# Designs tried in a protein design run: designed miniproteins, single chains, continued (4). Part 92

Each design is a single chain, and the fold is of that chain. pLDDT is the mean over its residues in the fold that is shown.

## One batch from the design tools (miniprotein)

Design m15196
Fold by ESMFold2-Fast:
Structure m15196 (fold): chain A 68 residues (1-68)
Amino acid sequence: MEAVAAAIREAAAALGVELSEEQVEEIARIVLEHADDRELQVARTMELTGLSRAQARIVVRAGLAALA
């Protein structure tokens, strides 16, 4: 989880988006629990954070890349 959370924080910072630690941890959990379902990961991230689909996709992709 540490690597996934770190990747999410870095992606959010690069986008100029402010996420709370609780939001970062929840996105990391979504990515880890649903690693094979990108559509669900993006939709849940958008709902949790209010990010656009494009921003949510970038954050989710960063988290997924950290799993590899």
Scores: mean pLDDT 82

Design m15197
Fold by ESMFold2-Fast:
Structure m15197 (fold): chain A 65 residues (1-65)
Amino acid sequence: MTKEQLEALADGLANALSILSPEERKKAVERLTKWAKEQGIELEVKDGESVTLTQGDHTVTKPIK
């Protein structure tokens, strides 16, 4: 995955998580973390703050609004 693709994915995830309730967000984070691991991507979510994606030497962080 390119850095640009990783940034687009992080932006999309941050936007999606900002719309979800706390309960749905927890379920979404669990599902997304498993999916990301299968793709070789490390996903970290700081509740109400940010989404960070890491793949190889590329790291992208997007704020949750």
Scores: mean pLDDT 78

Design m15198
Fold by ESMFold2-Fast:
Structure m15198 (fold): chain A 77 residues (1-77)
Amino acid sequence: SLREEAEETVRRIAEELGVKLSEKQVERIAMYLVTSLANPDSHPTEKQITGFLKSLGLSEEDAQALAARLAEWLRER
């Protein structure tokens, strides 16, 4: 359920930002979020999330926009 929630969150935020993600990118980002939530004392920074998203092939602008929203979502948990 947490993995499904993470995948739905990634898809929703990407749609809101107009960022197009492949299914493999959604799955990899969702797994990154699930792993991040497994250690509440060690959430990735916005810069670390941006670096991860760029490693998946996202542009600088898309990676920064998505990273900001994902960092906020992690902080709300």
Scores: mean pLDDT 85

Design m15199
Fold by ESMFold2-Fast:
Structure m15199 (fold): chain A 94 residues (1-94)
Amino acid sequence: SEEKLVEAAKKVLKTYEETRKREDPEVDFLIELLKLTLEYLESEKEEQKKLLKEIYKLIVERLKTVEGVPEEEAEKRAIETVSKLFGVEESEIK
């Protein structure tokens, strides 16, 4: 639900502000993901497509740099994740 997503975004932002002196890539990732997701929900179809690509790239980078997933596998997992998360066809993310 959009209301729960807004509440989650506010909670993540508050948590980041409280912990900003500590290195926390998980919180940074969640803030960026939630920011892009909120923009997606408020955007027109063309902007939504751009935001899906940004979210896809964010997840690919995380899988490669944090999880150590090989690039080809990271790209495949990221496209499947974004497709399922947003209920869009994989072709719309590309």
Scores: mean pLDDT 77

Design m15200
Fold by ESMFold2-Fast:
Order: sequence, then structure tokens, then C-alpha cells
Structure m15200 (fold): chain A 75 residues (1-75)
Amino acid sequence: MSDQQILDKIQQRIDQLKAEAAQTDPTDRKQRLQVSMDAGVLMIQLSVYHKYVPSLSSQFDRMFDEVRALEDKMT
């Protein structure tokens, strides 16, 4: 599997999370909390990928920061 295929798969998950956040009612605290929790799970998964695919570690760090920034906006 190419490095690009791994990055594309993870980016697809990030894009899905962004779409979920965009569909969230900003007045609904439960919906915002759900997006924040989903972001937390993805950040944990990115940390695991960082350890197992060190050649892509800088890209995973950037993706982690992107997901964390999204989570911060929902809390």
C-alpha cells in the first residue's frame, strides 16, 4: 500500500468528521459533544498510526492538529 493511499484513507475520515460538524446544530450541546468525542477517538487513532508508520509521522501530526482544532471549536 502506498503512503498516499494511507493518507487518503485518514483524510477521508477527517472530511467525514468535518461534514458531521457542519451538519451539527450549534445550539444543541449534545450534538456538539458527540462531534468532540468523535474527534477525540480520531486523535487517538492518529497517535497510533504515528507510532506504526514513522515515515508519515509529520503528516499524521498535521492531521492531529487539524482534528484538535475542530474539537476546540465544538467545546
Scores: mean pLDDT 79

Design m15201
Fold by ESMFold2-Fast:
Formats: sequence, structure tokens, C-alpha cells
Structure m15201 (fold): chain A 91 residues (1-91)
Amino acid sequence: SKKKELEEIKKELIEAFEKVVENDKLKTSQEDLIKTLEGNLKVAEKLGLSKEAIELFKKALELMKKNTKENLIEAARYHAEALLLRGLEEL
């Protein structure tokens, strides 16, 4: 079911972001989150999600991959979370 797959993607994304925030292990947690986001992007494309939702997933992935300085890494994580949640709402 498309709805069940979307709910699982949403749950995995939320859990991945919570782990990044809670553990503050930037490199390892970011690598795990990036792999999760890449997998979910492929699933979203297979499910035929809207172009807007796919674009938001791609933007979130790019934010997580960026090497930002000072407090920008934390801002990038929260911004990526907001983009992913918004992308899931468009589904």
C-alpha cells in the first residue's frame, strides 16, 4: 500500500532526525541520516510522489551533505527536518 510505505518513510525520517539531535554525533549520525534520506528519495521516486515533494527531499539531502561552519550545521539539520516534514505533507 502506498499509504503504508509513506507512513514508514515518515517514521524513519523522524527517528533519524531525533537520533542526530539527541546524540550530537555529527559525522556518524549525518552519514546514517544521509543513507536513510537517499533510500527514502529512491522509494519516493518509485511511488511517483509529486515533483515538489521530490525536490524537498533533494534539498534536505543537500543540506545534510553541506560542510557548514559555526552554528550553521545545527541550523541546516532543523531546516532539512522542516523541508522533509513539508515534503511528507505534500504527499
Scores: mean pLDDT 64

Design m15202
Fold by ESMFold2-Fast:
Structure m15202 (fold): chain A 89 residues (1-89)
Amino acid sequence: MSEAEFELEVALAFGEIALAIDKMDIANPKLSPEAKKVAEENRKILEDGIARGEAVLADPTASDEEKRAAAEQLIQTVNELLRKRDEAL
């Protein structure tokens, strides 16, 4: 495993944790309809982001620079969605 591959795998793990949080929010009967809507929107964005990151990780032609860029993009997405969640709660 290269350092870039490891960075992408860590970013994917971070994305999966954020996705689990969104799924918990959606399942929470005490959460407001507005907060649940944010969680549903965030879940879809994270599922798409994780799928893109996994595609880069699985691509044998992807460079280390592309893997790092994918990791950084996913981490930035997770941070933005967690901020959006905090504002909705």
Scores: mean pLDDT 87

Design m15203
Fold by ESMFold2-Fast:
Formats: C-alpha cells, structure tokens, sequence
Structure m15203 (fold): chain A 74 residues (1-74)
C-alpha cells in the first residue's frame, strides 16, 4: 500500500539521519547510495520484525536494490 511504502521511506531517512548519512551528499557514488539504503532497510527490518506487511515491503525493496547494485558492479 502507499502508506506502507511511505513508512519504509520514513524509516530509511530516520536510520540514515541517526548514523549521520546524507544520501544527497554529492561525494557519494550511486553504488554507495544503494549500499547505505540497503543497510538502512536491513536495520528497519530488524526493528520492525513483528510487522509482517512492512517486512514484506522491505524485503521486496532490498531485492530490487541488490539487483541494481549487482548490475552497477558488473
């Protein structure tokens, strides 16, 4: 749902802010941006393991980002 997707974006932003990571930093490569987003999603999954709908959406996004990362590293 749109609400679940929005929650995922909010969690990524919150986790990256707590770690001092700015995904808008022009010094970050596309690869580094994807790696930080995957790390934030994995952390969000650990923090929200009981929310099955959220975990499913997080897992879907991680798979898409990991596919993109592999394409960029080939």
Amino acid sequence: SAATTQKVYELIAQINKQKGIDLGDPSLSDIQQIQYEIQALKEAKKQNKDDKDLVKEIDKRIKQLEKQLKQLQQ
Scores: mean pLDDT 82

Design m15204
Fold by ESMFold2-Fast:
Structure m15204 (fold): chain A 63 residues (1-63)
Amino acid sequence: VSKEEIIEALKKVEGVDEEKAEKIAEAFIEANYSVLAAAKKAKELGLSDETVAKVAATLLKLL
């Protein structure tokens, strides 16, 4: 999947703006599509545990 596809999917998650989606997508791709790395980045960006879980679920559907 492309970085833009990942960003657009993440932006559909409530509480994830474009800047956060870009940072999460970058971490995900740089970690060879590791959902754990993306979840860690989302937590570092201040997202709630509920939103982090939705981010992880969204990324798993793209794989």
Scores: mean pLDDT 84

Design m15205
Fold by ESMFold2-Fast:
Structure m15205 (fold): chain A 61 residues (1-61)
Amino acid sequence: SKEEAEKKALEYGRLAAGAAARGDAETAQFYGYLSGKYYQEAGGPEDAGERAAKGAREAAL
């Protein structure tokens, strides 16, 4: 459901933010991508996965 997708987007977003705070660019990128993909399923933009992955990786660097 949309609500389940939103919850997963937030959970993976938190994991991405935690990885970025530790300087773990690869883990941040991975969880950022998953967060963005669930956001896309909830009605977000088609490229949300790629954008979130890039942002999370850059935040880790």
Scores: mean pLDDT 87

Design m15206
Fold by ESMFold2-Fast:
Structure m15206 (fold): chain A 63 residues (1-63)
Amino acid sequence: MSIEEILEEIERRAVLLVIERGRAPTGAEIAKIAEELTGKKFDVDPALSPREAVEKIREELEK
């Protein structure tokens, strides 16, 4: 999967979590989705907003 495809899939799953749980996903939940998609562990602060977590994952994938 390209970086763009990974980021799109993260956003799609995040939207599903909002629908299922009635709240925004945490940075930890975003990191877990990325780990499931890529097989890589991401060191993302769980206190980050979903947008900040996605940006950190993008930076890590671009390395």
Scores: mean pLDDT 78

Design m15207
Fold by ESMFold2-Fast:
Structure m15207 (fold): chain A 100 residues (1-100)
Amino acid sequence: SPLEEAERLLEELIRYLEEKAENKEPIDVKYLSEKALEIIRLMEKSGAPPMLVTKASMVLMASLTEVILADKYNPEKLPEAIEAFRRDAEAVLEELREAV
């Protein structure tokens, strides 16, 4: 299903972020943006209500912004920002699954 593919891509994205944090390598913002858009398109294809998909995209973009800001300005907070993104991703996927 589109939501199962979105979950797989979210797990790949989280793994990418965790690997970059562990290796102290800079996060590729273009790669993040491209993956985020792909995930949002899959959520749109899920059949969930458009308002709920919009809410999900806003939540995910907000937590990804915090990851980018931590990577650029406060690397000490990067692991916390990645964990917050994971929690937000899990929460939005659960809400979307209940609506399909």
Scores: mean pLDDT 88

Design m15208
Fold by ESMFold2-Fast:
Structure m15208 (fold): chain A 61 residues (1-61)
Amino acid sequence: SSEIDELDRRMVGLILRLEAAGRHEEAAALAQEVERWHRTLSDEEYARRVAERVEEVEARL
C-alpha cells in the first residue's frame, strides 16, 4: 500500500541517518526488528508498529 511504502521510505531514511551518525549497532537492530515485523505481522499491525517506531527514533535523532 502507499501508506506502507511511505513508512518503509521513512524507516530506511532513519536507518541511514543512524549509520551516518556512527550508531551502527542501533541501525542494524532497527533494520532486523522491522524485517521481523514485515514477515510476522499483518499489514495493519505492521503500519502501526513502524509508525510508532519512526516517531520514537526520530525524536532521539
Scores: mean pLDDT 86

Design m15209
Fold by ESMFold2-Fast:
Structure m15209 (fold): chain A 85 residues (1-85)
Amino acid sequence: VEEFSIDELIEKLRKEVTSREKLPEEKLNKVLEEVRKQLEAAPEGPFVLRIGDRGVLLAKKDGKILLDEAQWEELVEAVLEAARK
């Protein structure tokens, strides 16, 4: 389990997604902005992040987002799918 600030998580997502696939910056920025808003609005403890048609279960603690490697991969895939659309 790793801990990320919201800013760190968004930047890591951008880097990972752009390393895997060439996506229009405008579409990626739109998806990442929606993710940021949900992460900022999320309560402490478990919550579901909605990205397109997918829900990703995450947890928030002291303003930081907690996820394991499986949750990270699911999150990256969800962002990729949404940014392709």
Scores: mean pLDDT 84

Design m15210
Fold by ESMFold2-Fast:
Structure m15210 (fold): chain A 88 residues (1-88)
Amino acid sequence: MTVTATVTVTLKGPADSTVVVRAQAATEDGKVLASAEATAKAGETVTITLTVTDVAPGTTLYVAARARDAETGEIVKTSEPVKVTAPA
């Protein structure tokens, strides 16, 4: 089956640089099944949709997002992985 995960990131503050947001969906063993990046400015909300195909019902996926400063490469914000179970 197909599992769709939507990751929404809102960047706040008087940031003067561009931020790169990366989202990914991975299995328990760390295999990345889907990933995407989006570029956003401070104060914007970016939505990243991940589509994972050929997932067996009941499969557990871990979805996480990380925001990085585009100039320095420094990690600005990271989310904890969210456990998502594919419907039966």
Scores: mean pLDDT 72

Design m15211
Fold by ESMFold2-Fast:
Structure m15211 (fold): chain A 76 residues (1-76)
Amino acid sequence: SAAELEKRLERQKEGILKHAEEFAKGSEEEKERAKKILKEEIEGLEELLKTEKDEKLKAIAEELLKTAKEALKILE
């Protein structure tokens, strides 16, 4: 359901930031892999936001996009 998707996306927001903090203390290889994944996620969220019509899912996707960009800054 849409409600389950919203709950999963909100959990992802917390995980993204925690993961970035962990990788910031890791090896250069781990940081580069994490940055690649975050860049791919950002592109995917931007594409989703171009076509998404559900206002609640759009709002959560916008929060995830902001969070992913913050995570990328932690690793850069």
Scores: mean pLDDT 81

Design m15212
Fold by ESMFold2-Fast:
Order: sequence, then C-alpha cells, then structure tokens
Structure m15212 (fold): chain A 67 residues (1-67)
Amino acid sequence: SMPKPLIELTITVTPDDSDETLQSKAKQVKSALDEAKKQGKHAVINIQVRSAEDAQALLKGQLPPKP
C-alpha cells in the first residue's frame, strides 16, 4: 500500500472527562482538520465515545448539553 499524506488523530472520551477536557479535545479535532485542509491533506479522526452524537458535537467544536 502507498503511504498517504494524512493527519490522524485519536480521541477517547470518558464519562469522567470534565467540560474543559471535552472542550480541549474538540479544539484539537478542529485544529487537526484545519491543518489538514491548509496542507491539502486528508484527516482521519478516530473517536472512541459512548455515542455517535457526542462524536459529532465534538467534531463541530461544540459540547452536547448535559443530560
């Protein structure tokens, strides 16, 4: 397989993560996506979370409302 020019980021989200930690992780994802776009590279984000909805919110740099 050919090496691909990409940026890969793995984020794990736990129930014990504070709002500040989640916000920081969301900013890391956004920063990686912006950098990949700037460099003309693809970005691969691996998110290990309880739900896909939480993952989507984090990718947008937003925190889901507390339950």
Scores: mean pLDDT 67

Design m15213
Fold by ESMFold2-Fast:
Structure m15213 (fold): chain A 68 residues (1-68)
Amino acid sequence: VEIKEVDDRVLEVRVADTTIRAYFDEDGKLVDVVVRGKLTLEAAKVSAAIFEGGTKEGAIKGIKEALA
C-alpha cells in the first residue's frame, strides 16, 4: 500500500490497482473519499481507516495501524 500526501487537503492511497483519494476541508476535517477501481476488501479496510481517522493525520495513522 502506497500513501501519498498530494497536498494539505488531499491524501492518495494506492491499494494494488485501486486508487483512494481522501479530501479534507480548510480545518483539516475529512469531507469526501473517492475510490477509483474495484472496491476490494483491502480497499474497503483502507477507506474505513480514513473515515475513522477523520483528519489527514488520523487517516495516515489509521491506515498504517490497520495494515500492521
Scores: mean pLDDT 83

Design m15214
Fold by ESMFold2-Fast:
Structure m15214 (fold): chain A 81 residues (1-81)
Amino acid sequence: SAALEALMDLMVGIFKQELDKAKSDEEALEIVKAFAKALEAFEAETGDSELVERAKEEFLEYVKENMSEELYEKAKKIIEE
């Protein structure tokens, strides 16, 4: 659904912006946990597991490219399937 894709894009964008504002790895990991919980709720409400998997991959790639490899490894464990 184009509407669900747009909603997911908005959600991913908001969490990326909050991640950019994080002043510590601990704060960043709390944002990652909140994102994981938001994805769980989205999948429960919509049943769109493919869109959720795409969002997980996009978010983790953003963490790896814009934050650090150590934070990426921790984020990956939190967002694990």
Scores: mean pLDDT 86

Design m15215
Fold by ESMFold2-Fast:
Structure m15215 (fold): chain A 77 residues (1-77)
Amino acid sequence: SSMAEEQARRLGILVGLEAYRIMKKTGAEKVELEFKHGSYRARAVVDKKEVRVEAEVDGVRVRVRFTVEELEALMEK
């Protein structure tokens, strides 16, 4: 459904942002985060160039990708 796609996209953004925050806090070259709760799941991979997330809600899967520059611009707002 449209709602599940919206929820999956929001989940992807939140998990991706959290992975990026962990990378900045730890100074790691790469961070991988997995999230699972019921029908909600996401996997984020972040490095110095980009954040890539695959998120799923109620079987609806979305892929979210941000460059570090795009994510920093989002956090400045």
Scores: mean pLDDT 83

Design m15216
Fold by ESMFold2-Fast:
Structure m15216 (fold): chain A 57 residues (1-57)
Amino acid sequence: SVRDAALRGLLAALRRSPETALRLADQVIESGAMIPELADGLQAAADEVRAAVAAAE
């Protein structure tokens, strides 16, 4: 689906540029512009990337 494709694209962006992508993800979630299901998936993906970045620090 379009939502699945968007989430996969965002996950790829998070892996490539975690700092910028995480900041954008937080802004989008905070703005409430996303549907709840997509926002939940984005939050989960952001949390995974944050954990990986913290472990690498």
Scores: mean pLDDT 66

Design m15217
Fold by ESMFold2-Fast:
Structure m15217 (fold): chain A 57 residues (1-57)
Amino acid sequence: MILSREEALALAQMSGLSPEEAERMAEELTGKSTREAAEMLGTSQADVSTLVRHTRS
C-alpha cells in the first residue's frame, strides 16, 4: 500500500515530531509503501498499517 500525503503527515505527527519535522517526514513518506515508511520511522509495518487505518477512521 502506498501512502498519501495526508497518511504520511498523520504518521509523522503521531511519531512525536514537531510540525516542521512532520512536514519534512511527510514529503519523504509520500509515495512510499507502508513497509518503507516503517523502516524510515524505526517501527514495524503492522504499526504503520494500524496508524493509517485509524487516520482513515
Scores: mean pLDDT 75

Design m15218
Fold by ESMFold2-Fast:
Structure m15218 (fold): chain A 68 residues (1-68)
Amino acid sequence: SLFEKLVEELKEEMEKDPRTAMFALLTADALELPELLEYARKVLESDPELAKLLEEYKRTHVFVPVVL
């Protein structure tokens, strides 16, 4: 399906480039893909390097899609 392909492509991109995890999070929020959103958040939380990039990004960019 379309969503399965998108999820797999973004997973592969996250493995190649940690910065893609933020893009995946933003994309999931924009397209209302809760499974991809949760996956991207878990990736950011589980990898300390990704967490550092997220904190740096937040400092220079205000927009962070946090689903409450």
Scores: mean pLDDT 69

Design m15219
Fold by ESMFold2-Fast:
Structure m15219 (fold): chain A 80 residues (1-80)
Amino acid sequence: SEKERKLLLAQLLLLAASSEAFTVEKGKGLPKEEQLRALEVGKRDAERALELAKELGDEKLIRKAEELLKRLEELKKEVE
């Protein structure tokens, strides 16, 4: 179903964004430009996941996306 496809896509986008956050958290020796690029990609994926979660009315998924966006923003402040 379309709902199942949107849910799967939102989950995959959250996994991708989490991976980008992990890269920055563990990759403190990476060039600043690479860290910022990873955070930008992660933010884009997490924002898209949030929109899909809102369309689905999935409160748990909305919360996960919002928490990840907050974490990505905190990481960006640490890198900048």
Scores: mean pLDDT 88

Design m15220
Fold by ESMFold2-Fast:
Structure m15220 (fold): chain A 63 residues (1-63)
Amino acid sequence: SREEEELRRKIEKEIFESLRRMVDGIKRIIQRHNPNPSAEEKAELDAEVKRILELIEEEEKKA
């Protein structure tokens, strides 16, 4: 039914939003323990976060 499709889409969205929040939470933990990162350390963290978020986006597109 239309209601079942809407419920599935809502659950899928909530899962992917939760994954993005988890990634942000992990990033914040790393930043708290390294408040003065080098330019290289900052670039490496930003690159890893971007890679994980891109993987989440690709999974969401396949769902």
Scores: mean pLDDT 86

Design m15221
Fold by ESMFold2-Fast:
Structure m15221 (fold): chain A 91 residues (1-91)
Amino acid sequence: ALTPEQERAVLLAELAVLEGELYVAERILRRHSHRYSPDTQARIRALLARGAAVIAAARALAAADPDDVAGLRALVDEAQALLDELNALLE
């Protein structure tokens, strides 16, 4: 089993990957918005905003309460689910 410190390190690494994926998704929408209907663009923008907010909350929690590994995991899992939905719309 991972120690809490090791689990935190893994979650922070996963969070960094999700931040990169969010950046790529924003760039795809900005460069290729013409590929998506106005309704799909609105859905993508809503998911981008929600993903950014959850990632920001995860970073804030990691800084404010390093021992709250369970809370960090929940936010990372939520961010992953939002980015999975976002990436499905971008394909």
Scores: mean pLDDT 89

Design m15222
Fold by ESMFold2-Fast:
Structure m15222 (fold): chain A 72 residues (1-72)
Amino acid sequence: SALEEAEKNLDESNKIAKEAEKEGNKKGALEAGISAGMAGIALGVGKIAKDPEFAKELSQKSLDKAKEAYKQ
């Protein structure tokens, strides 16, 4: 479901932030961490508002930003 995809996006964003911290990429870790927080907010809002598509879309954008931060 869209909520399950949003949960996966949150989990992947958190993993990216943790990997960046482990590698000593301080900027990537901070930016990916912020993106993971945004994905968590998207999931929470989607659950409360019963709008799973909103949660999926925003969490996906947050994950994309986390991946971009990790690569730079």
Scores: mean pLDDT 79

Design m15223
Fold by ESMFold2-Fast:
Structure m15223 (fold): chain A 80 residues (1-80)
Amino acid sequence: MKAEELEKQAEEALRKGNKREAAELYKQGATYAFSEQNYELAAELYDKAAELYEELGEDLMAKSLRTAAATARRLAEKAA
């Protein structure tokens, strides 16, 4: 529930052109999804956050989040 609410807030921020706010909200949403063991959603939200950080020129953060997305996706495969 919290992860999906944060995803909606991130989409709203993107709609308004607030890329940094959206990136932070997607990252927070991914963390909540991961803690709820919704690894598929966590991977999607980490990837979305990474794309935005890449656009913002924060390559180190983007790379870290892509690694987190890969980990979440691997856990989703094992949970299925």
Scores: mean pLDDT 85

Design m15224
Fold by ESMFold2-Fast:
Structure m15224 (fold): chain A 68 residues (1-68)
Amino acid sequence: SDEEIAAYASEVAHRAAELYADDPELVRRIEDELVGAWARGPEEARRKAEEVDREVQEALRRMKELAE
């Protein structure tokens, strides 16, 4: 549903903002991409949110490896 996609995209945006707190330009770009995808339709918003989620998960995995 559109509501579920919006909730997912919002959650992904929050996680990206926390992960990239030291890079406000990157956070802004991610937010702009999510908003732009939503303007093109809920399926495009879902796909963009999934793409960002994968990138965030990969970055978290690499950060955890480097911290250990």
Scores: mean pLDDT 81

Design m15225
Fold by ESMFold2-Fast:
Structure m15225 (fold): chain A 82 residues (1-82)
Amino acid sequence: MEKIKEEAEELLERLRELAERAVREEESRGEELQAEEDELLERLKKLLLELKERGEEETVEELLKRLGEIQEEAGRLWKELE
């Protein structure tokens, strides 16, 4: 359990770093960054399902809240870039 939670937190940190990179990089790299984001989200989804199967629903809820905050921040940054 502890290891799965740690891996999920690492993926959230990578998603946050990717969001910051997306603001700084040109449109020509947008497709590459989107593919990387999709891969990280699929890995995170798999880990969240494993935590839920172990009865760790409160941990899943907390991680999903953190993901939502990261995605909201990314959306705000994209809006500022417009």
Scores: mean pLDDT 72

Design m15226
Fold by ESMFold2-Fast:
Formats: C-alpha cells, sequence, structure tokens
Structure m15226 (fold): chain A 81 residues (1-81)
C-alpha cells in the first residue's frame, strides 16, 4: 500500500516536470490515479482533496478540475482530445 502510493507520487512528480505534457494529459493522469486510490480503499473525500491539491499545484483549469471530480464520482476516466 505505502510503496504503491510512493510510486504513484513519483509518477505524478515526473509528469509535473515534463514540459511536453498538456494540461489535459495531466488531468487524465490525476483522474487515473484517483480511481486507483479509490480501488485501494482510500476514502472518496481524501481522494477528492488530493485531486484538488494536485490540480492547484499543476495549474489546471477549474473546468478540468470539475470534469475530474465528476469522472471520479461516476467511476470513469475523462476523455483526452
Amino acid sequence: MIEERDKLQKELEELKNDPSASEEERAAKINEIALKLLELGMPKEAVLALVERLAEAWGLSKELLEEIKKAIEEGKLIKVK
């Protein structure tokens, strides 16, 4: 559990530091990780708080943040164009 979370955090840091990654690609990655954390039994409130923190740190738009939150509540991935 802890090792899996550390691996996900490292993957997020690498994506944050990738200048070629689009805002939409970063949003999709946050959504994917959030769903994996829910599958691991993390409370939904904690996952949503983490998503909001990551979106703020990565400068994601409010529109993408709301799409991610909706996708998490529906158990779905957002579509990257």
Scores: mean pLDDT 73

Design m15227
Fold by ESMFold2-Fast:
Order: sequence, then structure tokens, then C-alpha cells
Structure m15227 (fold): chain A 60 residues (1-60)
Amino acid sequence: SLQEKIEEIKREMDRELQEEVDRVVQEGRARGWSRDELRRRVFELAKRQQERLEKKLEEL
């Protein structure tokens, strides 16, 4: 069903986002980034991910 396809896309994208967030957090901590800098970077990743989700859903 369409709903099942949407859930699968969301699951895959959630996994990708978590991997990117983990990478950014690990690198930022190693480089001594502030909490505010990490927050900004994570927000940018989430925003980009939202655009990618909208495009994938449009293709269904």
C-alpha cells in the first residue's frame, strides 16, 4: 500500500539521518565544537533531510 511505502522511506531516511548526526557529533566533540555549533549542524542536517523526504514522497 502507499502507507507501507511511506513508512519504509521514513525508516530508511531516519537511519541515514541518525548516521549523519552521529558522525557530526563525534567529529565536533573531537574538534571541540560548542554545544551551539553542534545544535546548528544537526538542525541543518534535519532541514536537508526534510527536503529529501518531500521529494521522495512526491515521486510516489
Scores: mean pLDDT 82

Design m15228
Fold by ESMFold2-Fast:
Structure m15228 (fold): chain A 59 residues (1-59)
Amino acid sequence: LSAETLGGLLASQGKSGQEIIDALRAAGYSDDEIGAGLRVGGNGTSGNSLGRDAERLGV
C-alpha cells in the first residue's frame, strides 16, 4: 500500500494532517513518502494545511 493511497484514505476519514503524518511514520514510510501522501490527501480535504504539514517534514 502506497503512502499516497493511505494518506488519501485517512484524509477521507477526516483525519488531521498530524494524524496522517503519525500514521504514515508508524507504518514505516519515509518523510518524502509522507509528504506525497499529505499532498494527495490535501486534494480531498481543505488542502493548504496538509501542504504546510508536508513542509514541516522537510519535503
Scores: mean pLDDT 68

Design m15229
Fold by ESMFold2-Fast:
Formats: structure tokens, sequence, C-alpha cells
Structure m15229 (fold): chain A 82 residues (1-82)
């Protein structure tokens, strides 16, 4: 099943290599994932607030909507719907 996941990632990579315009979108999704993970793991409330502000600016979601999310995948899905 790890091999299955690798095959899916490989197929996506091959598709993106054939369509370079899609690479910018993948970078944006990765940036959202990194920001949200940082937000969840930030122990300093002042730094956490700054990360929340950045997430709100990039996703268009409210603070309450962001706080309702539990995984980076949920954040990415919500951002893509807007």
Amino acid sequence: EEEREIRRQQAVADYLAAHPEHLARQKELKDFDELFTGYLNEPDPEKRERLADELMRRTGLSREEIDALKTPHELVAAALRR
C-alpha cells in the first residue's frame, strides 16, 4: 500500500511535468499545508496569531473556520472551494 501511494504520487508528478503550469498550484497547496502545520504546533500565542492572520489572508477563511479544521487536508480543501 506504500507502493500504491508512491505510484499515485509518481503519476501526479508525471502529469505535472507534462503540464508545468500546474506546478505553481502544487506549490501553493504545499505552502498552505506548511502554514497550517506551523499554526497547530506553535506554542507562542503571539506567533500563532500571526500564522492565523497569514492563513486567513491566503485562504479567505475566517479565524473560526480555521480553528474548526483539524488537518492540513481540510484547510487545503476549504481553500480550493474558495
Scores: mean pLDDT 69

Design m15230
Fold by ESMFold2-Fast:
Structure m15230 (fold): chain A 57 residues (1-57)
Amino acid sequence: SSLTATQVGKAIDEWLADGKSFEDLPKYLKKAGASETTIKVMLEMEKKLGRPRLQRE
């Protein structure tokens, strides 16, 4: 993987702190250097977790 765990964590933390929607998460991950595949996986994980910003609808 070309993306470190630290970079992923920082990107997600900034996304959460900024109060952006789920749709904005890929932008933060791309800035961290994530591949499209990694972004898709991370999006699926966040969706399954049902974060407060996601109504699971």
Scores: mean pLDDT 69

Design m15231
Fold by ESMFold2-Fast:
Structure m15231 (fold): chain A 61 residues (1-61)
Amino acid sequence: MSPAEELRAALVDGMRGYAAEYPRAEVEAIADAILADLSTVLSPEEVEALRRELEAVIAEA
């Protein structure tokens, strides 16, 4: 697996933890900040894929 896939899986797992314990608005703000920082090192396609996964995790919480 690529390092990017491993990082994505770790971020999704961490966000699931945050979504269980914190208000949705706070979790969404954290997700947006992470995606903004990663947009400097990931491709637009990777950022979009990660955004969709984080949004799904937050919506499910």
Scores: mean pLDDT 77

Design m15232
Fold by ESMFold2-Fast:
Parts: sequence; C-alpha cells; structure tokens
Structure m15232 (fold): chain A 60 residues (1-60)
Amino acid sequence: MELSLEEFRERVRYILKTKKLSPEELKEVRDNVISYEESNGDLERAKVIKEVSDELLKEL
C-alpha cells in the first residue's frame, strides 16, 4: 500500500468524524465496510476500520 496502515487509520477517522453519524448509523457503516474489505481479502484494512469505528463509538 502507498499509504501506511497508520495513515489509512487517520483518514478513516477523519471521514467518519466529518459525517457526524449517529451511533446506529456508525455501526451500520462499519459493518458494511468491514464486510466489503474482508470479501476483498484485505483483513488489515478491515481491522483498522473496526478499531477506528469502535473509538468513535466510545466518544458518542
């Protein structure tokens, strides 16, 4: 990847914070995106999205 996993994590965090999603909407987006990344075999990206989404859910 041209982006490190850490850079990818910060971009995901920025995008999700900008959308100002409710906790339920954030969970739905997280689950859909994780399923998509896992279906593509990108388990590391799926893990990053899960971790960032869990962090944001704790802030809500």
Scores: mean pLDDT 73

Design m15233
Fold by ESMFold2-Fast:
Structure m15233 (fold): chain A 69 residues (1-69)
Amino acid sequence: SYFEFQRKLTESTSRIVESGKRMMEIDEEEGRKLLLEGLGKMNQYGNKGDVKKAEEVSDKMVKESEEKE
């Protein structure tokens, strides 16, 4: 549904932003790169309505940021 799509996209975007912010506290350059790449992909897949790809991108970025903490 539209609401399920929007909720998942919003949750994935929030995870990217928070992970990027945490990474920037450790390594500003790497964190900024991850944040921009994640947001770019999220925008691309969100515009195409590809929730599964958007979720996969957010999952990968969250794992990468958590491993660096």
Scores: mean pLDDT 74

